# Designed miniproteins, single chains, continued (2): the designs that were tried, part 33

Each design is a single chain, and the fold is of that chain. pLDDT is the mean over its residues in the fold that is shown.

## One batch from the design tools (miniprotein)

Design m5072
Fold by ESMFold2-Fast:
Structure m5072 (fold): chain A 99 residues (1-99)
Amino acid sequence: GLSREEAEELLREAERLLEEAERLLEKAKELFEAGGDREEVIKLAKEAIELAEEAKRLVMEVLRNYEDPDLDLVLRAIGLALRAIGLIEDARLLIEKVS
């Protein structure tokens, strides 16, 4: 299983990916509201989904393989998973609105 240090490194990378995904989705929303290029909105939203799915994979690796469950670390992992799920849903809804 994962050590605490390895689990913390995976969660830091997941958080970084989610922050980038959130930035891309915000850009997509701003472009959509400004009446910008439909293809670019879809591209940005899809890139946000890819980053959020990767973050979710890293978080799930921690939840499955962390051998000493510190409640704080587990709750952080759950929080990041929920953020990823919400971001993916928001991005999919934006793609549906544009399509």
Scores: mean pLDDT 88

Design m5073
Fold by ESMFold2-Fast:
Structure m5073 (fold): chain A 83 residues (1-83)
Amino acid sequence: DELNRKLAQAASMGRADEVERLLAQGADVSHPIVQTAAEMAAYNGHLEVVEVLARNGADLEAMLKAAEQSGQQEIVELLKKLM
């Protein structure tokens, strides 16, 4: 799926506005490629991307684990507030 691939790429680059736009166009947050990108965004400290994906139903526990593994304190705090 082109939309899911574009969203995964935008998420990996920390482009929260592109992630929002692609979700609005019908990208599937539950798709495996998007879920992997959400975990990678959390691991790499892309706070705004994680916030957008979390609000749209991404796996909070998976993102929290990734953020904890990499020491992304701000993302850990964000995800705990959403749980």
Scores: mean pLDDT 87

Design m5074
Fold by ESMFold2-Fast:
Structure m5074 (fold): chain A 58 residues (1-58)
Amino acid sequence: GLAKALYDYEARTEKELSLKKGELVEILEEVDHVNVLAKSLETGKSGLVHKSYLELLS
């Protein structure tokens, strides 16, 4: 599904995805209740994102 970043986020580890507010991402996998694995549609990079930082679009 598609989601949009609600906030800027700078990755703190190599496993996390950096985001800019308004950036579109594709949710690849739900890892747990807090985290998803997502791919940025703007950069093509993939990483972990907290669900609370994303607005689900589809």
Scores: mean pLDDT 83

Design m5075
Fold by ESMFold2-Fast:
Structure m5075 (fold): chain A 61 residues (1-61)
Amino acid sequence: LVGEIVRALRDWEARTPDDLSVRKGDLLEVLEEHPDGFLTVRSLKTGREGRVPQALLERAE
């Protein structure tokens, strides 16, 4: 996963300052995996970084 490009499957709003809000279809680079089921990602659209639930992401091809 780290270094891969993933796509947001649906809209999601950040719950904490460390989280990243995403919209369906956003492309994100995976920077770090966490044991709690979150990924730290960077938005390719905005360059912003934050945590997103892994369950909301799929590999982009």
Scores: mean pLDDT 83

Design m5076
Fold by ESMFold2-Fast:
Structure m5076 (fold): chain A 57 residues (1-57)
Amino acid sequence: AMPEYRASVEPDGDRYRAVVEADGEVESEALFPTREEAEAWAQAQRDESERRMAELA
């Protein structure tokens, strides 16, 4: 079965922290100046991780 990928964005001071998790483990994280940029990156990163896992199955 494919891992469960989860993307989340949280405020971090004056920036936004984007996190992508696989089965509860942090796979990738980054900081962005805007929530929109953080959300766009997190969604793209989640989609890329799901795509790579599908290719390995």
Scores: mean pLDDT 77

Design m5077
Fold by ESMFold2-Fast:
Parts: sequence; C-alpha cells; structure tokens
Structure m5077 (fold): chain A 75 residues (1-75)
Amino acid sequence: MLTPEQETQQRILDLLEENGPLSVAQIAKALGLSQSTVSRHLNRLKEKGYVEKDEKTGLYSLNPVALRAREALRA
C-alpha cells in the first residue's frame, strides 16, 4: 500500500512525464496542492535522482539519466 506522500510523488512524476518541464506553481495548480508541499516532494525526488531543476528558468524536469538507468534495468 502506497503512503499518501508516495502517491503524491508518483503524481508529480507522471505530470512531468506527460507535460515536460514545469514550475513549482504549475505543478501545485495542476495537483491542487500548496507550493510548499510540492517543493518538499520535489526536493525528495531530486535527492532520489528522479528530477532536476533548471536554475535559469526554475523549471523541474525528469532526469534523463535516471530514466535511462530504469530502462536499462528493464532490458
């Protein structure tokens, strides 16, 4: 059984996969969450290597290296 935190993290990852790079505000609006809640989840996902932040734009995106590593494990 997934915890509510894990379910929220999966929704963030799915949103980034479907829509590409998004800001904290865009993710918060799409999921109906506060920006502080989204920032906490994004920090955890970044520590896990699933997402990266572009410092020039402030946008978060899926880490292509982490996605490639997962694909290699499925081969």
Scores: mean pLDDT 74

Design m5078
Fold by ESMFold2-Fast:
Structure m5078 (fold): chain A 117 residues (1-117)
Amino acid sequence: MADENGETELHKAARAGDVEKVKELLENGADVNARAEKLGGLTPLHLAAMSQLKDDSALKTVEVLLKYGADVNAKVAPNTALEGATPLFLAKHYEASEKIIELLLKNGADEQSEPLA
């Protein structure tokens, strides 16, 4: 079930880098592309990609989400500070590990050219 922000347990596990919980939830039919509407439609992949965790847990979480069919090019909804942001944009903006950036690109992430000024 989604909470008051529209976040599912999968969103929370992805944000925490809890790889085993992410796997458990996906194996039990969690929607890999669930959108937290009150957070501008952030998906679990957006939350994993913007992770600043110092270990490989965020990288492994991104890998599992992509394996289960996460939309690598999912965009944040209009009327947010991050409107149109993709997982790749968030990984770069929040200085996630280079390994996460490389993994997203290998899985078909479009290089987000700067929003045209």
Scores: mean pLDDT 76

Design m5079
Fold by ESMFold2-Fast:
Structure m5079 (fold): chain A 60 residues (1-60)
Amino acid sequence: MDLLVKAIEDYEAKKENELSIKKGEILHVLEVVDEYYLLVKSLETGKEGLVPKKYLELVE
């Protein structure tokens, strides 16, 4: 799925499987894990991890 999301605010990873993001960062959605988390890949750093959905918005 070629879906992009944008960070609407900064988020600091709290677990090893989470990704820290900065407001305005564009991320590729790899997987919808559950109702709370997306597995994403940063287009800037190439790093992958879980981010809470509430910190992300769909880019169209």
Scores: mean pLDDT 81

Design m5080
Fold by ESMFold2-Fast:
Structure m5080 (fold): chain A 68 residues (1-68)
Amino acid sequence: GDSEKLIREIAKKYSPTGKEIPGPLAMEELAKVGNDKALLAVSRAMQKVGSSVVPVELVLEEARKLEE
């Protein structure tokens, strides 16, 4: 879905390897574009890792759980 594409684009924009997402910055960008599912996915990934930087694959897993 659009959430997965946007999550991957944020990872490419802010991570040299495209494999990590800077959580707070990603959440700010996702809030501005109005993608609540992707924003919640980043928030949940940060909570599970206990870090402000999270693996993109974990964010994608959380986003897939919210796709209904």
Scores: mean pLDDT 82

Design m5081
Fold by ESMFold2-Fast:
Structure m5081 (fold): chain A 60 residues (1-60)
Amino acid sequence: DLFDMFDKDGDGVITAAELKTRAPDLSDAQIAALIARADKDGDGVIDREEFVAFAGLEER
């Protein structure tokens, strides 16, 4: 779904480069802010659980 669209490598994580590729309208600062909000591990990438949590995909 949305995560699979951003995770073009299918490796189960989304990098800043992949976010930039799928959302070129976002500035580097906006991408960094999204990663900082979603990245619970502090590794600079977003896994699927982090992505769905910050995107609100599990909220009804």
Scores: mean pLDDT 67

Design m5082
Fold by ESMFold2-Fast:
Structure m5082 (fold): chain A 156 residues (1-156)
Amino acid sequence: LSTEEAEEFLKKLDEALEKKGVKFTLLNNPNKKEKVKGAYTLLRLFLDDPEEGIAILDSLVESEEDPKLKAMFLSEKALLLALIGRFDEAEKTAEEAIKLNPNFSDPYLTLAIIYFLKGDKELALSSVEKAIQIAKQKEDEDALKRAIAVKELIES
């Protein structure tokens, strides 16, 4: 993936999320919001230096004891790896996030994006349907809106 193709994909993803009323407002816990807002703001800053972004996400994964937060940082790392075309590392990193928390939707949503960027529309749809199923089972309306927006992007 070129930098221009990664930016065009992110723009289409942002437009799809905005149409669903997904403002990027991190997680309903005020005490966890600052760390998670930091990491996601860092991910957007690291489009200019993805290797620095990966190194910071690795340090966050190593220092985190909460399996849910660790699986979240691995999902963000996997997405960053996919945007720079490191698909085999992205897939492994997303699978590690799934192993840590199989009932978290975001690693399956990251796999759907990885497979979509690889051109594997079948694995992309299967992965996003799994993210939708988990989001519904958890009553996570924000995860559900994200997964529906990504599904519509894969179907277009």
Scores: mean pLDDT 83

Design m5083
Fold by ESMFold2-Fast:
Formats: structure tokens, C-alpha cells, sequence
Structure m5083 (fold): chain A 69 residues (1-69)
């Protein structure tokens, strides 16, 4: 599940993940994104530009990405 994947990479349990952790999650799901692709995905969701995303934003992003061919 997305929750289990997020929890595996949220090492501190603070409810956020970094670009590197997002890349690992997507690789685990068979997506194999480049660093540039991960940066673009975060740019679409991260309004503050701090380079991290929380769980609701992660779910929204993954749901959209799973529909994108």
C-alpha cells in the first residue's frame, strides 16, 4: 500500500519525505524515474519549495502518476 511505502521511507516518523526518498518509492513501484523527473513531480506539489512532501501530497501525486502512462 502507499501508506506502507511512505512509512518505510519516513525514517524519522515526522510525516514528510525528501526527493531522494520519493525516487526510491517510485523505483520500488517499478517506475524508475530520473532525478529530474522526481524534481518535476515535487515542483508540481510543493508550493513552499522546501523539497519535501507530506503523506496527503504523496498519495495525490502517486495516484496521478499511476494513471499517467
Amino acid sequence: SLRAAFRLFDKDGDGTISAAELRHVMTNMGQNPTDAEVDDMIREVDADGDGTIDYPEFVTMMTRKMKDT
Scores: mean pLDDT 68

Design m5084
Fold by ESMFold2-Fast:
Structure m5084 (fold): chain A 77 residues (1-77)
Amino acid sequence: VNETINGYTDLHEAAANAATEEDLKRIKELIEQGADVNAKSKEGYTPLDLAKLRKEVNPSDVIDELIELLKKHGAKE
């Protein structure tokens, strides 16, 4: 299913699925390549919004590192 991909970037996908340190490295690479950390999906979610939603349901050190990584690179709250 692909009807919800408008505005949903590689960074949104990575933030929604990050589970390992390797996933965090991929996110850092996307940001270094110029990914917009404040891009909104068609639903209005930024990558940081997705990371925060994940923390509410399944908190982990990787998700905390993801949130910090996004904030370090200018993600707005």
Scores: mean pLDDT 77

Design m5085
Fold by ESMFold2-Fast:
Structure m5085 (fold): chain A 75 residues (1-75)
Amino acid sequence: MEKENEIKMRIQRLLAREGPLTASEIAERLGLSQSTVSRHLNELELTGAVERIRRGRTTLYRLTPETLALIKAEE
């Protein structure tokens, strides 16, 4: 079974490369359920790693500038 920290890192790396993305797009790209992705996105938002962008009826997620800089520095 994948560790929760591993899933959070996969979400963050995906958003660093391809964001902003919807929860459904993240789920499709990572092969995870939308409920799993939404749970981890909520935790990442609470810790300030991810922020929501409302675009009409669509909600997009992106890394905060601080988190994006940290992820890119690790590449």
Scores: mean pLDDT 80

Design m5086
Fold by ESMFold2-Fast:
Structure m5086 (fold): chain A 61 residues (1-61)
Amino acid sequence: MSVGEGLRRLREEAGLSQREAAELAGVSQATLSRIERDELTPSDAELLRIASALEAARRAR
C-alpha cells in the first residue's frame, strides 16, 4: 500500500473530507490531494502530523 493510499484510507475511516482532514493536519487541501494521489511525497514530519491528526479523528468517532 502506498503512503497516499494509506492516508486516504485513514481519512475515510475517520469520516473526513479532504478539506476537513487538511484543516486538522495543518496543510492545504491541494497538498493533501496530491499526497493521497502519490503525486507528492510528504516529509517525515508532515507525514507524522497528517497521520496523527487523522488517527486522532478516527478514534474520536
Scores: mean pLDDT 81

Design m5087
Fold by ESMFold2-Fast:
Structure m5087 (fold): chain A 67 residues (1-67)
Amino acid sequence: EEEERKRIGERVKRLRDGLGVTNEQLANAAGLSVSTIRRIENGERLPSEEELEKIAKALGVPVEYLR
């Protein structure tokens, strides 16, 4: 679980940074709070499947790219 949280968080952060998008912009686009995005990116929180789908859609990638 810790490895999974870290892996997912690192992938979200990498894709977001690559697109030049801020935590605030991603949170707004995904319909999530900024604190939720930050906790996920830092590996402090494992996203639910619904949250992961929302993040993937906001980033324009299939959810499999974040797993």
Scores: mean pLDDT 84

Design m5088
Fold by ESMFold2-Fast:
Structure m5088 (fold): chain A 72 residues (1-72)
Amino acid sequence: SQLTEEQIAEFKEAFSLFDKDGNGTITTEELGTVMRSLGQNPTEEELREMDKDGNGTVDFPEFLTLMAAKMQ
């Protein structure tokens, strides 16, 4: 299922609180915190799979993809 425009806006606001340097990425640890603040409980494996480059960061499109999967 596609996320609504309102859900995307709320998720962007939550993401931006942790994107302090404005580069469009957050750490995988911050991702876990953001998702829990939105009522989700991601596993460590799910968080690691989102870090496709192995650099310890996740961008906003990857975050939206995980949120969409968890909300089904």
Scores: mean pLDDT 75

Design m5089
Fold by ESMFold2-Fast:
Structure m5089 (fold): chain A 72 residues (1-72)
Amino acid sequence: DLEALFREFDKDGDGVISAEELRAVLTERSGVELSDEEVEALIKMADKDGDGVIDFEEFRALLEKMGRLDDA
């Protein structure tokens, strides 16, 4: 399911998604309006390489952290 979601946004099939695409996923997945600052902080936590793209492993780790926010 997470892999299918990632592939939906990985339109180029290169195994990464852009920060802009990740922002859209986070906004849709959380069901709440996230501020630009909140999205930026989450992306920085996921993007350990600092290259502005997110691979599947980083994406999964970020959604795991987002799951903890849904519990609030």
Scores: mean pLDDT 68

Design m5090
Fold by ESMFold2-Fast:
Structure m5090 (fold): chain A 87 residues (1-87)
Amino acid sequence: SLGEQLLEAARAGDLERVRELLAQGADVNARDENGNTPLHLAAYAGHLEVVRLLLETPGTDADWADEYGTTPRDLAIAAGHEEVAAL
């Protein structure tokens, strides 16, 4: 699905692919098996430009907790990505 492709593109830090998928109508809040959104995966990986694009996308739930109760910001902090966590 477009949502599954968006999750993978966000995890990989593929900014252009994220932009393409969002333009095609991919759900910006798509969730994987653990309840992680594209924003969770990009934040954990430290992909600053992808995180910025997702936060600028209308309808993004920036505070959604995954199945473990962790937010995208929590994952950025846990992974040591201070610049991402400050967005």
Scores: mean pLDDT 87

Design m5091
Fold by ESMFold2-Fast:
Structure m5091 (fold): chain A 70 residues (1-70)
Amino acid sequence: MVKLSPLDEQLLMAVALGRLDLVRRLLAAGADPSAVDQNGKTALELAEELGHDEIAALLREAAARRGIAV
């Protein structure tokens, strides 16, 4: 699988692993909070499905700062 942005791929992985610290760092580095996985699932949907509420909150905040609805 090939992604255009390795930061977006790392963001999805960090969300799946529940790594709040890594999610915060990747978003600060320019990762897209609206990134989607192979199944079209957004990082936010993944965080919500896994119960990572703090990560979901960070993703919503980052998207709002960029004017993106997620």
Scores: mean pLDDT 75

Design m5092
Fold by ESMFold2-Fast:
Structure m5092 (fold): chain A 84 residues (1-84)
Amino acid sequence: SELHEAARAGDVARVRELLAAGADPDERDSLGFTPLHLAAFYGHLEVVELLAGSAAAGGALRLAQAMGHDEIAAVLREAGAVPA
């Protein structure tokens, strides 16, 4: 979806536009990834902050830790995420 592409690219403005238009932040792509998973994997902190309340935070935390995105991992932990 467009939200997945924006999250993968780190396009904060596009993520905001899509969320304001009613895009589902919990939507999973064909691989089972949410937009939060992609933002965490690719290291896009500002997109993670916009999506921190969405589903799959535990999976996103694990991806951030695996990729060495320590600040993103900290934000997800503060939002209540635990490793799956």
Scores: mean pLDDT 78

Design m5093
Fold by ESMFold2-Fast:
Structure m5093 (fold): chain A 73 residues (1-73)
Amino acid sequence: SLSKEELDASAYILGAATIYVAAKNRGNEESAKIAKEGLDKAVEYLEKGDFKQAVETAKNAIKKAIEVDEKER
């Protein structure tokens, strides 16, 4: 079973992936790029066992991608 910290990191990484796919499907290239870069970095932290940095990186990517998407509307 996954630890709580690893589960939290995985959940936020899935959130970033969801935002990336949604932004890409809408044609918002800037939002998609932010989400993808944050997703990739969060996965790197997860692979190194740095679950705290994985969570913070994914959360930040989700927040910034949403802010960019809202600005373009």
Scores: mean pLDDT 85

Design m5094
Fold by ESMFold2-Fast:
Structure m5094 (fold): chain A 119 residues (1-119)
Amino acid sequence: MELSEEEKELLERLLKGYERLFSDPEKLEEHLKRLRENGDITAQDALGRTDLHYAAELGHLDVVRRLLEIAREQGVLDELVNAQDVLGRTPLHYAREAGHEEVVRLLLEAGADENAKTL
């Protein structure tokens, strides 16, 4: 239950890409608008990760709030918050490991399973 070398390289590229996206207000607003219009907020990439996994790991509190708001509007909050990647890890796991205490609190308030076990 560890990433391959190719998956680790993909993860590094994705984390860097999401950091750029979440740090650019104009691109972030365009991305969030597309998520609202298309209903793809629960979409998982090749690593099984959603936008919420990356926002939680990177500690972008405002982005986490906005993703959770869109998920509530679309009726998929529980699905998004408890989505498991290829390692069986949820956004809550990554927020905790990264030490993003306020993100951890937001995810728990949104219904994240505190006792979810990794695969």
Scores: mean pLDDT 84

Design m5095
Fold by ESMFold2-Fast:
Structure m5095 (fold): chain A 111 residues (1-111)
Amino acid sequence: KIEIKDPNKRDKLSPLNIEGARLGLPGLTLLGGLDVNAVDENGNTPLHLAARAGHLTTVRWLLDNGADVNAQDDINGDTPLHLAKKAGHEEVVKLLLEHGADPNAKNKNGE
């Protein structure tokens, strides 16, 4: 779940935000007021969700647009790197490390 800072503009510009994200056009997505570091109820950023799902192009787009590569969720303190490793998405793991992910970051379980 991604929260948009301007809910009234979200409903009007939502198709452009979706198209911008799908095509990797950050300017078009940002025009819709999308916050790349917005969090859901569990503290998951879009980067957490994309890394867990293995969406390499979405991960790259988010990192290029100021996503916090070392953001921790509220449940386990997992970073996007933790989620990508748990899911076995090797290409996403490599991309996150290239963008400054801390391979020694520990979650609440000491992993």
Scores: mean pLDDT 64

Design m5096
Fold by ESMFold2-Fast:
Structure m5096 (fold): chain A 80 residues (1-80)
Amino acid sequence: EDEELEEFIKDVKETLEKLVEQAIKNGMPLEEIKKAIDEIRKKYIEYLEKHFSPEAVERGKKEIDKIAEELLKKAEQLYK
């Protein structure tokens, strides 16, 4: 399960990074980028809750939240 969780988190990070990069290149408003990140974050957390143990879900939530926070800061910096 730990290996599957690590692969899942890696995929989440890659997906969110690509989404933010494309959104910025396309001139998407910052508020829309924030909303998109939050919506995708919620979907990934729901996936974790359906497919992983409670312990793995807690770990996954923390890592996904960290990824989302880092990408939000990056987007905000580029729009200043």
Scores: mean pLDDT 81

Design m5097
Fold by ESMFold2-Fast:
Order: structure tokens, then C-alpha cells, then sequence
Structure m5097 (fold): chain A 79 residues (1-79)
């Protein structure tokens, strides 16, 4: 999958239920399930948690817009 900056911004705003400009892991997981069109199994959730940690450079347990963009790239367009 390839996402534009505008598409990522729309997804970020949709995931940001709190309106604080940051995305929790649960919010990111829910968005990915929507993008994939199915629930993620336990193995996929474990992998996503590792990728989330890689994107969360500040270690605050949430992703800002730049970190969220990196997270989506790691999940959807990983090398």
C-alpha cells in the first residue's frame, strides 16, 4: 500500500479520538484493521506493537504525526 501525506493526515485525525494531536497504539491498531478490512490476529498485533515502538522515538507511548507516518510506512510498505 502507498499512502499520500493528505491520506495519512486524514487517518491521523480519524485515529486521534482525544484530539490531542497524538495517536495511541489502540487507535493505530483500529485504523490498520480498517485499512486491511479485517481484524488483526494476536501475531499481527504483536508485530504491530514492535513496529509502534520503533516509530515512537520519544518513548511517550503515543505517536505524533511524523512518528505515525513512520509507523504506517513500517507496517504497510516495510522493506
Amino acid sequence: MVLSDEEIEALFKEADKDGDGKISFEEAKALLEKLVGRPLDATEVALLRELFKQADKDGDGKLDFEEFKTFLELVLNKP
Scores: mean pLDDT 74

Design m5098
Fold by ESMFold2-Fast:
Structure m5098 (fold): chain A 91 residues (1-91)
Amino acid sequence: AMSPEQKEKLDKFLEEAFKKYDKDGDGVLDREELRAFIEDYFGELFLTRSEEETVDWLMEKFDKDGDGKLSYEEFKGLAEAAIKEINELES
């Protein structure tokens, strides 16, 4: 399990990453912006799935509104799940 200190560092990183990939400034990430983020930071997720399948899986699981976009809170949940998946692949 992540320590509270690691969680705070992760939250700060995710806030900065969200703003970097939110190119439209809408406060949400679309499918293509999310794909770019995953490719840059979590490319290991593609070891078991294609890029399209990985993005589809993440959107289905974390896009609670079903609008094809992720809010910051949905994005945080996604990134935490991605980190867990990567740790399991590197074990």
Scores: mean pLDDT 73

Design m5099
Fold by ESMFold2-Fast:
Structure m5099 (fold): chain A 125 residues (1-125)
Amino acid sequence: TSKEQVERLFEAAARGDVETVEELIDKEGVDVNAQDELGYTALHYAARYGQAEVVELLLEKGADVNAQDLMGRTALHLAAAYGHAEVVKLLLERGADPNAKDLFGRTPLDLAREYGHEEIVEILS
């Protein structure tokens, strides 16, 4: 897997480009769990930008639901911080750890509370 292919995967995941994500993984053999220099996976990018269909596809392709970036953040932390309730529900259904702590000791629930995402606070409580 080349750095260019990994960057294309992350851009497609962030944009919700399901077809390009599938082509990069299935036809070009890009590692679904590839990380950038910050430890972000395609799942982190999809979760941060609320791309529920890409989240589903990545998890079906064997993405690690509990992968941590260099700050200890999972996809669930990012979905909770950015207010993406549908993505939060999908990640929990697929075994995301709601008690995972980042390097500052914050859980996804702590981030949802900090950023005022009441629906996500209710889901994670």
Scores: mean pLDDT 91

Design m5100
Fold by ESMFold2-Fast:
Parts: C-alpha cells; structure tokens; sequence
Structure m5100 (fold): chain A 65 residues (1-65)
C-alpha cells in the first residue's frame, strides 16, 4: 500500500535515487560502502513499502519523486 508521506528512510531514498541514475546493485554497494546483498535487501524492502511489483516501477517512482 502507498502511504501519503515519504515512507523511505534517507538510506532507502538514496538507494532509489542511485537506481534511477542507472547504477547496478554492485555499483550502489560500492558507492554507499555496503555489500551488493545489503543493497538487494533494501531494494526488496523499498518495493514492499511502496507497494511496487518491479524494479522498473521503483526507478519510475524515484525519478518522479
């Protein structure tokens, strides 16, 4: 379900922005000094929080918001 406020933490928001810039999970992990597996877990959590079903929807959301 979509919430009326920004449901993402600053780290989750930054990960969404980097995905919108076209970075891979490995590149985001290197940029943020976390493992690609940790980035993958955050991406899944972000999609769950926003009620999104695909990475493409997450990228579109991040570019628009």
Amino acid sequence: AVTPADPLSPLERRIAELLAEGLSQAEIGERLSISPATVSRHVRRIMEKLGLSSREELVAWARAN
Scores: mean pLDDT 77

Design m5101
Fold by ESMFold2-Fast:
Structure m5101 (fold): chain A 94 residues (1-94)
Amino acid sequence: MEEGLRRAEEHAREGLPYAEKFKKLIEEGADLEEQIEALKELARHVVLAAEAVDDLGESGRKLIAEYREIAESDEKAREFIEKMRKQLEELKKE
């Protein structure tokens, strides 16, 4: 358990710069292609972190399956980005 948690922490920590980059790219309205690349890399690190932990439960496994699809599919990453952009634009408008 502790070894899995430590490995999950390492992967999560390595994923943090990609999470920050992805957020910045969306907020700045950067090219969709750059946003897809950043999201796929972030999703990859999230999946690796989660796979290092045995006790995810049903909800955790479903969430990780979604992130795995994002990491493996440009179409899924694109759909996620379009949804996030709409939410961010609504938030910016109060």
Scores: mean pLDDT 72

Design m5102
Fold by ESMFold2-Fast:
Structure m5102 (fold): chain A 91 residues (1-91)
Amino acid sequence: LSAVKRKLASKVQGFTEEDLRELFKEADIDGDGTLDASEFALLLRMLGITNLTDEEIEELQAMFRDADVDGDGTIDFPEFLAMMTRMKSDL
């Protein structure tokens, strides 16, 4: 697990599905039920994940792309939950 993935996983370690749902809704500023890349970046900032290197930004973009199973440029809550659950289990 990379430093940035480990940092994200540790920030959400104590989060329940309900907590992750609240976090998702808070980042979903347009209320469409999905997160685009900019809303995902907002979510990371809300978790205090700031001052990222270019390599860490690329890694987080890769994580977002991996979660975006349909390749439509957005992730829905089930995709987000699956991504977060995988990272928490990899701690």
Scores: mean pLDDT 75

Design m5103
Fold by ESMFold2-Fast:
Structure m5103 (fold): chain A 59 residues (1-59)
Amino acid sequence: GPLYRAVHDYEASRPDELTLRRGDVVEVLREHPDGFWEVRSLTTGKTGLVPSSLLERIS
């Protein structure tokens, strides 16, 4: 999927969410209309949900 970067730190509050640090690059796997997107971290290889407002498109 397209590549995005986290614009600020995000701490997972639920087991289905992913913790990201500012500057982490993720691949978007699925967009959801509720504003949380399923992503894979290129840093850790882990997948989870993050707020789409956290993400800036880079590719």
Scores: mean pLDDT 85

Design m5104
Fold by ESMFold2-Fast:
Structure m5104 (fold): chain A 67 residues (1-67)
Amino acid sequence: SVEEKVKELLKKIEEAIENKDFEKVLEYIKELEELLKKENVELSPELLEKVKELDKKIEELRELAKE
């Protein structure tokens, strides 16, 4: 299902964050955004919480990538 694809992408984003792979993080985020836009699916509460957690980590990594 689309939701399972979203879960898979969220897992890949989290793994990329753990590896500090900024390029992979941005790539998977873009894929997730495209998937959500095209499928017009609303995330479950559990997935929304996961997205919020990843967003905080992504912001931290983005700042580290700058300097």
Scores: mean pLDDT 73

Design m5105
Fold by ESMFold2-Fast:
Structure m5105 (fold): chain A 70 residues (1-70)
Amino acid sequence: DEVERAFKLFDTDGDGVIDKEEWEVFKERFGLTDEQTEEILKKADKDGDGVLDFEEFKIALKLVSELTGV
């Protein structure tokens, strides 16, 4: 699973969530702008706590694909 592989790559702590700091790595990896990153987080992070679980990460990855045209 490509999504699971990507999640494990960014989940450096292995705690099952993507922190805001790990999300900055995601931003750099996919060449996202600050505006694109804010839009993705707003849609994927329903709790607004700055962490993404695996299901929220799937939504974020799908939004990246839509914004970048991949």
Scores: mean pLDDT 72

Design m5106
Fold by ESMFold2-Fast:
Structure m5106 (fold): chain A 62 residues (1-62)
Amino acid sequence: SELGERLLEAARRGDLEEVERLLKEGADATAEDEEGRTAHDLAVENGHEEVAELLLGSKSDV
């Protein structure tokens, strides 16, 4: 999904506001890139702790 791809890029960049908006628009927080990295993983790898925390809390536990 396009939202998932944008979410991965926003998390990599540390754009907290964009990440929040994308999640509210229905972006899948569990979407993975070709290496199996989620937006949360990318945020952690790039030192964006606030983004990583937001993504961790937005998991759909169904």
Scores: mean pLDDT 77

